Designed miniproteins, single chains, continued (5). Designs and how they scored, part 3

Each design is a single chain, and the fold is of that chain. pLDDT is the mean over its residues in the fold that is shown.

## One batch from the design tools (miniprotein)

Design m16072
Fold by ESMFold2-Fast:
Structure m16072 (fold): chain A 104 residues (1-104)
Amino acid sequence: SEKKEKIKELAQRALDLVDGLLQYAREKGYPDEVIAELERLRQLVEEILKNIDDYDKTKALIDEARELVKRLQEKTADDPEFRAMTEALLLVLDEIKKLVDEMK
């Protein structure tokens, strides 16, 4: 379906954004605990891509990813660039959730 293709495109964009966050965090010398949480976030987004046909599972994975992003924002509250990147990711995740909710 057209919506399913759009969800795939958005999930790929989310993965690209997480890869950008990982690169940024490594270049800035963020602690291993932040890198580990970003690697977990990457795994959640990969699972969204893998489970696109399972709408309930996709919604649950998005909710878990959103919670992890908010936790990362709390740990990096002094970094406005990291905040801007995580806000962009949250917008993409929210758009995926809205499209999934429209698939009856």
Scores: mean pLDDT 88

Design m16073
Fold by ESMFold2-Fast:
Structure m16073 (fold): chain A 63 residues (1-63)
Amino acid sequence: AEAAVEERWRALLERVRAGLSLLGERSDEEVEKLLRQGARQAIAGLRAQGRPVSPELEAIAER
């Protein structure tokens, strides 16, 4: 479970960084902050809809 969370975190960081490169250079700290904010918003949306939240998504939001 932990290894899967780390792998998914790295893949998401790479994709977000690649997307942001089209809008100009961003620091790794800013990219990580945006990813954590996105995860927290996704969790809030799922909870508002009464849907289950994955442990992997919660772990990403807590980093």
Scores: mean pLDDT 69

Design m16074
Fold by ESMFold2-Fast:
Structure m16074 (fold): chain A 83 residues (1-83)
Amino acid sequence: GPEETERMKRRLRELLPDATDEELDAAVSVAMMLAEGVDRETARLVLESSLRVISDRYGYDLDERLSRVPALLEAAERVAREL
């Protein structure tokens, strides 16, 4: 629920203090998918797709944002395990 989503986002912000708010929202969604049993490769593709949309919307460098996928995915996996 909303309280769980806010706890996950706060935890992700602690793990990734340099991440944007939009990247943290994407990581929350991916952590929820992982907690529900979605496989790591599918979660990675969803995260990558979200970062492409964020890069286009906000004018960020796509290659730089995609280089963050491993760190965001590892943080999302950790938060999913803490549920």
Scores: mean pLDDT 84

Design m16075
Fold by ESMFold2-Fast:
Structure m16075 (fold): chain A 74 residues (1-74)
Amino acid sequence: SLAERRAFAAAMAAHYRKLAEKEKNPEISKLLQEIADLYARMARAPEAEWPALLAEIEKLGKEIRKIEKKLKEE
């Protein structure tokens, strides 16, 4: 249901906020906070806006993975 999807989006926002608070890398922390903000927007937004919000979340997730890969290069 829409209510279940909104509850999921709200839970994901809380989850990513906790990840951002624990993250020591400031660039990754900022991106995690941006993902949390997008999930919080999705929890309140019309369903018509969800594909665009999900695409932006996916883009930010890919950017985090690129930074993590660079940080693992010793």
Scores: mean pLDDT 86

Design m16076
Fold by ESMFold2-Fast:
Structure m16076 (fold): chain A 65 residues (1-65)
Amino acid sequence: RREALAGGARGSGEMAGGSKELIDKAEQAAYAGDREEAARYVRKAALEGGKEEHAERGEKGALAA
């Protein structure tokens, strides 16, 4: 019932909910030069979204473009 609406209803882990926020943090860490920290966020995002692409090389999953 309660899905903790924080501005948008699509933020409750439905497709791009939790994983997207983690990816955003991972990109910030990567730009700062902290690859290890970025990889941690990418791994969490992959687990939240269930995407194996982010698990591939961890860091590459953040951009993948």
Scores: mean pLDDT 59

Design m16077
Fold by ESMFold2-Fast:
Structure m16077 (fold): chain A 62 residues (1-62)
Amino acid sequence: SEIQKQLQILENQLQQVQDSLESLRKSKERIPQKSKEYDEKIQTGEKLKQQLQEQIEQLRQQ
């Protein structure tokens, strides 16, 4: 169904956000002088993760 396809896309985006967060943590270790900036990007990614999970739940109720 179209809804199932949209859910799969959102689940894939959620996985990409998780991968990005892991990459950001590794970058923070490599460039400690930019640690604060990477922390802000990590916090932004965590917020996006929450928003994606919220959207997934909304679609499941349709």
Scores: mean pLDDT 86

Design m16078
Fold by ESMFold2-Fast:
Structure m16078 (fold): chain A 76 residues (1-76)
Amino acid sequence: MEKEKLMEEIKKIVDEIEEEISKKTKPGAESAKEIQKEMEEIGELYLKALQAYKDGEDIEILKKIKEELKKILEKI
């Protein structure tokens, strides 16, 4: 239950970041390269969260990933 809530929160943050990025840059723009790098980082963090959840890893790992995602959202 606790872990499921964290995964939902992580997904919400990922969606928020994607919305902010899409708002700033249109698909096919030259700046797509920089944005693609950020999207890859976000994707890797999300995959890490899914893997930790699947393996029944410590809730601390999910919390750490959530903090990293929040930092990215603030930077955008």
Scores: mean pLDDT 75

Design m16079
Fold by ESMFold2-Fast:
Structure m16079 (fold): chain A 77 residues (1-77)
Amino acid sequence: LREEAIEYLERAIRAAKQGDVEKAMEYLERAKELARQLEEGGALVAALAEQAIEALKQGDVDMAIQLAEFAKRVLER
C-alpha cells in the first residue's frame, strides 16, 4: 500500500517531467486514493497530491513536481 503510493508518485513525477499532464494527474489521483488508506502520513500525502493536481490544472508543472516529491519523502519515512 505505502510502496504502491510511492510508485504512483514516482510515475506522476516522471509523467509531469515529460509534459504528460493527463497521465501525471491520473497517477496523482491514484496516489491520493492510496494515501487516504494510510494512517501514518496519509492525510498529508493526500493533501499534497491534491495540491499537485491543482498546480497541474493551473499549468504550474514545477510546483506539481515539488509537491509530489515532498509527498514521496513523507512516505519514505
Scores: mean pLDDT 83

Design m16080
Fold by ESMFold2-Fast:
Structure m16080 (fold): chain A 94 residues (1-94)
Amino acid sequence: GNKELLEKGRELLREAERYLDEARRLLEEGGPLERARELILEAEISLGMAKIILGVLKLVAEEEDEEEIEELEEEIERVEERLREVRERLREAE
């Protein structure tokens, strides 16, 4: 149901954040740039899947789901900003 999709969206965002935190730490430590690129790609995939789930939820949403869907959208925007910051750090490290 819609609650299961919301939970899956949040799980995917947590995965994206974990990958971004690992990539940021690796870049701060002067670690392998190839590994940082892989972590960023994994974060992009997880974030992309969360955005697809958000799109589906917006199409099938009932009034009772509106607040949680809005919260998921705000969380997606926050993770997208973190992705931009980590990509910029990677670019500066290259």
Scores: mean pLDDT 87

Design m16081
Fold by ESMFold2-Fast:
Structure m16081 (fold): chain A 81 residues (1-81)
Amino acid sequence: ALSQEQRLYVALFRHVARTESDEDVLASFRSLLEHALATMSPEEFRALAAALREVARELLSPELYARVDGLIDEALARLAA
């Protein structure tokens, strides 16, 4: 189960995905991932990343989803290094 903080990140991303342009979605998502990487444990980040990926799959166009998915993979690679 997601923590309250992780649920807040998911809720924020859902709001941005529904209301903002594709460019603003990507910019906001990059900022969200950087903050989460800096503040969360590896286990917490992996759980959040999985939840964000599912939200992106539900709400975003295939093109925008591919970009968001790439950002998640990049963040997970940085975490593993």
Scores: mean pLDDT 85

Design m16082
Fold by ESMFold2-Fast:
Structure m16082 (fold): chain A 70 residues (1-70)
Amino acid sequence: GDLPPVNPNDPVQQQYAELLKKYNENPSVEILSELINLAPKVKDYDKRKQKLLANPPAKIDTVGDLFRGI
């Protein structure tokens, strides 16, 4: 299902938005790691995290796209 829009009054959603902005401006493994740490734990989270860190995406549009295809 599609993710709901970012709620600016939710501190977690605000932090996602700030990290997404920073990552898309200057992609770094450190910012990617912070985004992953804020994301909900999915099945095989640690393995998916390692795959993302090994092949950082050039751009992340939403947190829901973070684990897409991993």
Scores: mean pLDDT 70

Design m16083
Fold by ESMFold2-Fast:
Structure m16083 (fold): chain A 116 residues (1-116)
Amino acid sequence: MKKLSPELAEEVREVAREAREAAREAMRAIKEAEKEIPSTRANQMLALALVAGASADLAAEAEDVRLALEFVEAAAQSLEALAEGLKEIGKEELAERLEEVARRARELAERLREEL
């Protein structure tokens, strides 16, 4: 399996840190709003935040390109879905931040795919 270059490994860790922080902020916002939204939707959004955070942590620990790609893509997908939910509950500024992190994760995923 192709090892991550030091440059790509650092970029993965940076994007993973941003994704983990974004997921944590989203979890706080959802918990603060949970009494004002349907419990099913709140639980779905919390699950997306947990998946985004877990995927980010796994990406940061990845030693090879393929594993880093899988977890970076998973984090991006979960953050994108979570941003849509945040817009529904009026957290537009936070949603925009998550969309920006997801976009950076998608750009990194394309670069990781080129290394395969």
Scores: mean pLDDT 88

Design m16084
Fold by ESMFold2-Fast:
Structure m16084 (fold): chain A 90 residues (1-90)
Amino acid sequence: MLSPEEKELIKRIKKVLEESVKNKDSAFEALERIDEVAKEIMKKYGKELSKNSVELLHEIREVVLENPNMSAEEFAEKVKKIIEEKEKKL
């Protein structure tokens, strides 16, 4: 079962993806916003991110590094699939 930290991180990532698609951002711009969300979550909970949260962020970063010219829409679809697979394993 996901922790409150993990649930809030996932919820905020999904919102960033929706906003990035709407604004026609690059995958890099979406990743930068996700990194800022992660910092805010760490500050709010006063603790380092869980292993699951760190692994999620690492996989998201690898998506951008593999395909730097990826559209925000394609990036959002790939990240949503990563989140769905993580939620199924927990």
Scores: mean pLDDT 80

Design m16085
Fold by ESMFold2-Fast:
Structure m16085 (fold): chain A 105 residues (1-105)
Amino acid sequence: MEEAEKILEELRQKLLEWVKESLKTDGGIGRAQGAAEALKRAGTGNDVEMEEAIKELERIYGKEIGELARKAFELDPVLARKGFKETAEEIQKLVDKAIEERKKA
């Protein structure tokens, strides 16, 4: 696996683990939704929007997530944006499922 792909997979795994743990807590759905939206902006926006979106991710899940995202973007911007979009879609599916499960009561 290329270095950028390896870093993107590490970012994806850490984000999905933190999202799953977050969804078990009060406000967890809001944090996970915010992270999905920020990561989607990082994948679809211009370079300024990407930097602001990474700062938002750092605010939600901490510095390590922002450092991994920036490093991936520096190594391969095209691959990084694609990975950010795909991970955002996975997080959104977890959020949607959690919302539906809460409506079942």
Scores: mean pLDDT 81

Design m16086
Fold by ESMFold2-Fast:
Structure m16086 (fold): chain A 94 residues (1-94)
Amino acid sequence: VESPVELIRRDFERLLARAREAAARGDRETLLQLIDLGFHNMALAAYLHKVPLEEAVALLEEAREELVREFPDLAAYIDAVADRTIAALRRVYA
């Protein structure tokens, strides 16, 4: 069985592919929803699989960097969603 971290990364790659398709269609609303859903799903999966907090935060930061690289015009939105998700995750782990 793949490790929880590897499964989370694979799920993110599938979501990123869907985000690219939405962007190619000019479907901004779906793109923004997929970004929000991606961070939410990664945080939830990390929490449910008991991934250590530092590793979970590193996964979210890795996703942030990848999304900003792919969609630089959405950097402010991506940063806001990532920051909010990391803050929520830190509260849940406390």
Scores: mean pLDDT 87

Design m16087
Fold by ESMFold2-Fast:
Structure m16087 (fold): chain A 61 residues (1-61)
Amino acid sequence: MKTRRIRIPVTLPTDAAGTLDSIVAALEAAGFRVHGASETVGPTERTFVVDVEIPEDYWKK
């Protein structure tokens, strides 16, 4: 089955509930493959970039 790779930026306040690990776990639980993730910490926010592989038919059905 064809899949599509996308990079998802997620920006959270530094005190927000949730971590990179919880975001990755949620995507994997949904059946997506996570190829990589990176985090950049700013003075007021954290930015995560997650590289995921999603089946092309997943969001069309």
Scores: mean pLDDT 70

Design m16088
Fold by ESMFold2-Fast:
Structure m16088 (fold): chain A 89 residues (1-89)
Amino acid sequence: SELEKILNEAKKKLDSIIEKVPEEFQPRLRELVDKAIEALKNKDFEKAKYYVSQAVILAVSLANLPQVADEIARVFEEAIKKIEELLKK
């Protein structure tokens, strides 16, 4: 499935980003990222954007890692755009 390819590539990129984060923040970031990916799998874009926003807030406000926040947001923005284009077919 093309949707599975998009989500698997996003997950791979996100795992690489999270590995660079201090271990104390990794479980919560993985939880939020996994919930966002599950929402995208179910085509629930509002729920996905909500979990992405929570991950961004955690990265900026609690972890003090704005670069990580930007990278997470970019990966999800690219994935959502690809899924929206896929749904036009």
Scores: mean pLDDT 86

Design m16089
Fold by ESMFold2-Fast:
Structure m16089 (fold): chain A 100 residues (1-100)
Amino acid sequence: MEEERRKAREEGLRQLLRDLGFSDEEIEEIFENEEARKILEEVIERMQEIASRYASGEITEEEALEELEKLLEELKKKGAPKQIIRMLEKLVEEARELVA
């Protein structure tokens, strides 16, 4: 059960990164770095929470974008790996395109 969920989550993350224009080499760098992978998993969990709250009508599209931008700034201040920051920057840009 846990291995099955972990495999599905990993495949989903790899596909998401490819869709955002990351190369296979950049994706491998993230997954080879234990700390970067842990941060990525925590970031994805927080993003799913924001998306769920938006989908349920609990927060507005503008509020969801604001929370994503706050998450990005928090990670930049903490010195998160450049690959994780770049992933969030692309997601924030895509979200802004939806709002604009």
Scores: mean pLDDT 74

Design m16090
Fold by ESMFold2-Fast:
Structure m16090 (fold): chain A 87 residues (1-87)
Amino acid sequence: SEAELARRMAALYEKAAELAKDPKAAEVLRKAAEALRLAARAAEGDEEAGRRAEELAAEVEATLAADPAVREAAKKAVEEARPLVPA
């Protein structure tokens, strides 16, 4: 389901945040995980969670677009986290 996919992605990003050496990348990854948890609630009928998820996702995307170093650090952390979290 959409909610299950979002929760799996949230677990991946949460693990990536733990592995991130850049504290700004860790912060962005934690926000991304939160947005995915809110998206899972939205998929289950929580319209307010959906709006908050969209706002938080937009903030994450804007931060990554503005700072290529943070984007690279976040991407590296996600790749390192993939084998540690069930797909």
Scores: mean pLDDT 85

Design m16091
Fold by ESMFold2-Fast:
Structure m16091 (fold): chain A 90 residues (1-90)
Amino acid sequence: DEIELIVEAAKRVAEVYAEQEGLSEEEKEKVKEVAGKFARAVHEAREAGKPLSREERLELAKEIVEESDLSEEVKELLIRLFREMLGVPN
C-alpha cells in the first residue's frame, strides 16, 4: 500500500529529526504520530482528487501539532520545520 509506505517514511524522517534535536523517547513517538497523521491526510486528499495547496498543508500541520500533547517549544519547532519543508514564508 503506497500510503502505508509514505506514512512509514514520514515517521522515519520525523524520528531522525527528533533524535537530532535531542527529544525524549516519549516526544519522539508523538512527533512520529504527528508526521504519520499529516502524511496520511495529504495523500488521502490527493487520492480523493482534491490535493491540498502548500498553505492548506501548513494549516493541516498546525492543527495536528496543536492537538498533540507535545510541549509548546516542540510544537513551535515542528511548525517551523513544516514551513521550511513546504516552502511557505514566515
Scores: mean pLDDT 83

Design m16092
Fold by ESMFold2-Fast:
Structure m16092 (fold): chain A 103 residues (1-103)
Amino acid sequence: SKKEVLTAIGIALRAIGMIIDGERLLKEAKELGASKEVIDTVEEAIRLAERAKELAMRALTDDSLSSEERQKLIKEAERLLDEADRKYKEALEKIKKLKEQLK
């Protein structure tokens, strides 16, 4: 359906944005000497966003999927993207605190 297509496109675009922001944050974290825990959290957020993008793109492009299978992929992609966002925000807050300590 048109609504499913628009939802999947929205998830894919949000995932791409999170991958870009996550890669930038990962570079900054490494340059600042952030802990392995913080670095691992950013890397996990990027991996979750990449998986969400993969599932959303499959929902858009795989003509062999039933409507039920497509909806399941979209729902899982949204769940993974929400998890990625939570991990990204956690790492971002820790990196902000580290920057405050360094001036």
Scores: mean pLDDT 89

Design m16093
Fold by ESMFold2-Fast:
Structure m16093 (fold): chain A 74 residues (1-74)
Amino acid sequence: SEIEEKAKEVYELVAAGNLPAAQALVDELNKKDKEKAIEVLRKAAELAREAGQDVIAEMFEQQAEYLETGKRSV
């Protein structure tokens, strides 16, 4: 699916240390379809957890929450 394909792209960019490219991809998705951007981030977090990259997974989950709520939950 497009969500799985984009999630893999975002995860691989972050894992490679290319944070600017990953952010640009997420920002582009968010401009067109905020809910799709949230789903991509949540799926990227799942991929990161499956790879044992818990810190990266938490970063994706935090960004998805921020896009969904517009604020950080404490």
Scores: mean pLDDT 82

Design m16094
Fold by ESMFold2-Fast:
Structure m16094 (fold): chain A 71 residues (1-71)
Amino acid sequence: MTREDLDRALEEIEKSKENPLEVAARFAREKGVNITREQLEAFVDTLLSIGPEDMSREEALRTALAFALLA
């Protein structure tokens, strides 16, 4: 999907009191991407392990969600 879909997903995560990974996975499924919370968590953890040492969990989640929604 588009960059606007990613930005909207991040707003919904920030607004929600639920687990960010659960909200992100739900949003991705609504956009036609069949991804579970566990799959998204594994992707975030992988990005944190190979990414820059100063990469935040929020940046890793944004990157994971971008790949899920844009490709």
Scores: mean pLDDT 72

Design m16095
Fold by ESMFold2-Fast:
Structure m16095 (fold): chain A 87 residues (1-87)
Amino acid sequence: MEELKKKNEELGKEAAKKAAEEPEKLGQIAYEMGVEMYKLSPESVDYGITTFTKVLDELLGPTKGSAGGISAIGGFIDQELEEKKKK
């Protein structure tokens, strides 16, 4: 659990840096991050998304972190629905 939490936090930091370099792709980057975070550890996705929004807010300003968070949640939900179809 601790290692998976750290990995999702690292995914959040890397996605935030990538979105800061390409702000026009923020939604796509955040959505893809949400999907990857769910595949890695759905139980620690909140830590990853929180880290992503915090770092992005520090780099681009508060409104960008919030928008990215919503897109990441979309990726998370889509991936969860696909996994539940298999059960």
Scores: mean pLDDT 73

Design m16096
Fold by ESMFold2-Fast:
Structure m16096 (fold): chain A 61 residues (1-61)
Amino acid sequence: SNLADAVARANAARAGLASKEAAADVKLRTVTSEEGVESYVATAPSPQDVRDFAGAVAAAL
């Protein structure tokens, strides 16, 4: 549920192109670095959110 709130903030920030990129990066990187997990895993309770992140990552590639 808190993830939905974070997405809402990211959506507001995406009004600025640079902010959209930063928000997406923060979600993925924070989970890995902050949790101390040596892996690139995205925690998303919704499949739609997983696709959104996967799409953003693919676009960045």
Scores: mean pLDDT 49

Design m16097
Fold by ESMFold2-Fast:
Structure m16097 (fold): chain A 76 residues (1-76)
Amino acid sequence: STEEAVERVVEGIRKVLEDESLSEETKVALAYWELKELEKAYGREAVERTLERLKEDSPEMAKLAEKVEERLRKDE
């Protein structure tokens, strides 16, 4: 379901954020491509729901989500 896919992507991005071996640029890129794959499978609404979930998770997650959202807007 869309809700299960959103939760999976939120968990995946959380793991990316917590990976201290990754640069900030790499974290943004990985989160960006997770959201692009989510959009391809479940549409724009799933991406918007995921971004909202990330922004409400923690300040660090909100910061990552805003950087990813900026990159997504540049693709439009």
Scores: mean pLDDT 85

Design m16098
Fold by ESMFold2-Fast:
Structure m16098 (fold): chain A 118 residues (1-118)
Amino acid sequence: SDEFRLRLLQELGKVLEPVRNETLSREEALELLEKFYKEAEEAIKNKDVEKAYVYARAAEYLALEFFGVTPEKAKEKDPELYEKYLEKARTLGVSESVQEEIAEGVTTAHVALKEAGV
């Protein structure tokens, strides 16, 4: 629902506000990216929709801003990984739009971490 989506965006904003208000070193950004990536994977496993969305999208933001990895680039580099995360996101019982955003975020974070040598 629109109300549920608004809540997800508000919770995402809370997680990203400290990141946007502070200057992160590349090392700090990498540690935070790995943390958000792991939080998103655990949330998907536990069927925690709000955390899955928030941490997947927060990890995507870090991957783009600090590492130059877009969701489009990530899906091109590892389309099989995107499909695996999309299949996992389908178990969450949310709209296809939210499923795709979760899968894109986690895939983008994974590709950025792999390119950074993590």
Scores: mean pLDDT 87

Design m16099
Fold by ESMFold2-Fast:
Structure m16099 (fold): chain A 71 residues (1-71)
Amino acid sequence: SPELEEAIALARWLAESTEIYVKLKQGEITLDEAIAQLDAITADYIAKFPQLRDLLEKSRAKTVKALQELS
């Protein structure tokens, strides 16, 4: 179903953004690198699922705040 495909896409985006968060927390990447990687994956998912744009942009903004709090 379209709803299941969207749910799987959101779960994958969340998993990938969580990996970026963990790398920043462990000092493996800089804040600028973390934001650049987050922006790249977010753009990829919006390109594949344009109907998720608003939700992904809001989730990206929330994640950026979490990344900034680690710095």
Scores: mean pLDDT 89

Design m16100
Fold by ESMFold2-Fast:
Structure m16100 (fold): chain A 76 residues (1-76)
Amino acid sequence: SLEERREKLREVVYEVAKEKGIPQEVADSFIEKLETYLKDIDLEALRRFLEKASVADLVSTHPLGLGLALKRGDFT
């Protein structure tokens, strides 16, 4: 369900944020950006992106660009 996908998304984001010392506020804002694409997000591609991303990457990521990158696995 959509609710189960939302919970899994939060789990992935918070897990990586905790490991990398990313502030809760930044993690929460990033999750909000992904809400529009929740149905289409590849959670494995998201995890790979988050493992390589900086705090600046999470803050500056445009929702439309992020949604397209996650569908394709094309993270730059």
Scores: mean pLDDT 70

Design m16101
Fold by ESMFold2-Fast:
Structure m16101 (fold): chain A 55 residues (1-55)
Amino acid sequence: KIELSDEAEKAIMAKVFENGSLSREEIRELAEKYGVPESVVSKAARLILESIKAG
């Protein structure tokens, strides 16, 4: 299982905060840039969005 770097996590958070979600293209771009699977990026974005809605 691949762990997200701090840089990747911050980039995902920034996109979710700015746009309210990630598009398929944004997920693909972040996955390629940081060398993580698209499923990992998608899951991280979902968890961040859930945290925003819960707060």
Scores: mean pLDDT 76

Design m16102
Fold by ESMFold2-Fast:
Structure m16102 (fold): chain A 76 residues (1-76)
Amino acid sequence: MSPEVYEPIKDDPLFQEAKEYALELLSKRPLTREELVDALVEKFGIPRGVASSVVDYLLFEGKVVEREDGYLVLAP
């Protein structure tokens, strides 16, 4: 079972670059999910769905956490 099958994009160099860029932005200031997705779309020209997958992957890896106020921050 396990319906957590992601798009094979996780092996794509673009996915890795988007992930690193997201972490760099969050190292400077907290961002909402929509701000981070918009920044990834603008920087890489990727669809919002792909940008959202990058954010979800960072959350699953524990690199990023979402606070109760809706802001994303780097994990401690």
Scores: mean pLDDT 76

Design m16103
Fold by ESMFold2-Fast:
Structure m16103 (fold): chain A 69 residues (1-69)
Amino acid sequence: AKITGIKLTMIEVDAVFKEGDKVVFTVDGKKIEATVSQAIEIEGGSRITVKLSAEDAPLIKVGDEIDLV
């Protein structure tokens, strides 16, 4: 799946994820693993909150890949 938007602390993606899902972000060839702490279904996918470190959170951008582990 792809990141389609970022709003404050929430990430919008073009696939449906659920709370408790383990996900991996692919950012410039780097893989960042996280757990979905909150998920809301929206038109065209979901809006999720993930637990990311302060170092990793700024690296995530619209257009990056996100997949289930």
Scores: mean pLDDT 80

Design m16104
Fold by ESMFold2-Fast:
Structure m16104 (fold): chain A 123 residues (1-123)
Amino acid sequence: SREKLDQLIDSVNELTKLLESGKISEKEAAELFGETLSKIDPRADELVRRGQDLPAENLAGAILILLYSEKEIPLETLLDWARTGNGSKYPELTKIALEVNEYVGEENFGKLTRLVGLYIKSL
């Protein structure tokens, strides 16, 4: 839902501001980000934990698809989409990714990708 996306992006911007101002460490930002994912949707946290071997950018995209979609998408499907990155196997998910990326914007996507990377490193 857009409400879940807005909650994530608000939290991403707050954590980025605290991290860039030196008020929190990378480790603390990682812990707070994981807590934020679990509060918004525990499946988003599980997605990152299961996808630790994947590029942070691909997992960031999969998180956005998960939260934006009104239909429940299996985590295995999202992880496989994140592994392939090409959309040929899951054109419907790639369409959602394009729509959500337009809504979120490149700057917010970059901030999300950074926090996902820090969270993976903390696991």
Scores: mean pLDDT 88

Design m16105
Fold by ESMFold2-Fast:
Structure m16105 (fold): chain A 75 residues (1-75)
Amino acid sequence: PTVTSVTRVEAVVPLLDDEQESIARAQKALDELIDRVARAVRDAGGEVLGVSNRSLRREGDRLVASADLTVRLPA
């Protein structure tokens, strides 16, 4: 028996004068976070089924990069 869940992950970085560099930094931070979560899921005996709904939004002086992770874990 397994359980499937969806977890939203967010990486937040400061928005600097170079917006393209700030965007690249936000995307890199999100990818690193996704990798860490996937590793933890694997260590728990589960698997990552997919990554979806990637988005980037501006919140004042920061950028928020986010995605939904669909994971399967032993129940």
Scores: mean pLDDT 85

Design m16106
Fold by ESMFold2-Fast:
Structure m16106 (fold): chain A 86 residues (1-86)
Amino acid sequence: LTEEITEILVERVKKAIQEALKSGDLTPSQQADIDKQIEDFKKKALKEWEKLKKKIEEARKRGPNPNEQRAIEEFDELLKKAKEKL
């Protein structure tokens, strides 16, 4: 799931990079910087996912309030939308 969302975003960035390379807009050093930005983004996304999973599990153990239940439903909808992109 996290891997699926990350892959969709990586594919979008890769497409933009390839188009810029073909037009001659990017140098090799700029390509390396973009590759690092992609890697940093992956790490950030995985950390946010882990944090969200812990919050959901805590809410489930003590009984989710209406705001927590809404957040869980919104998260499920985002995952569904991400799967549609694959």
Scores: mean pLDDT 65

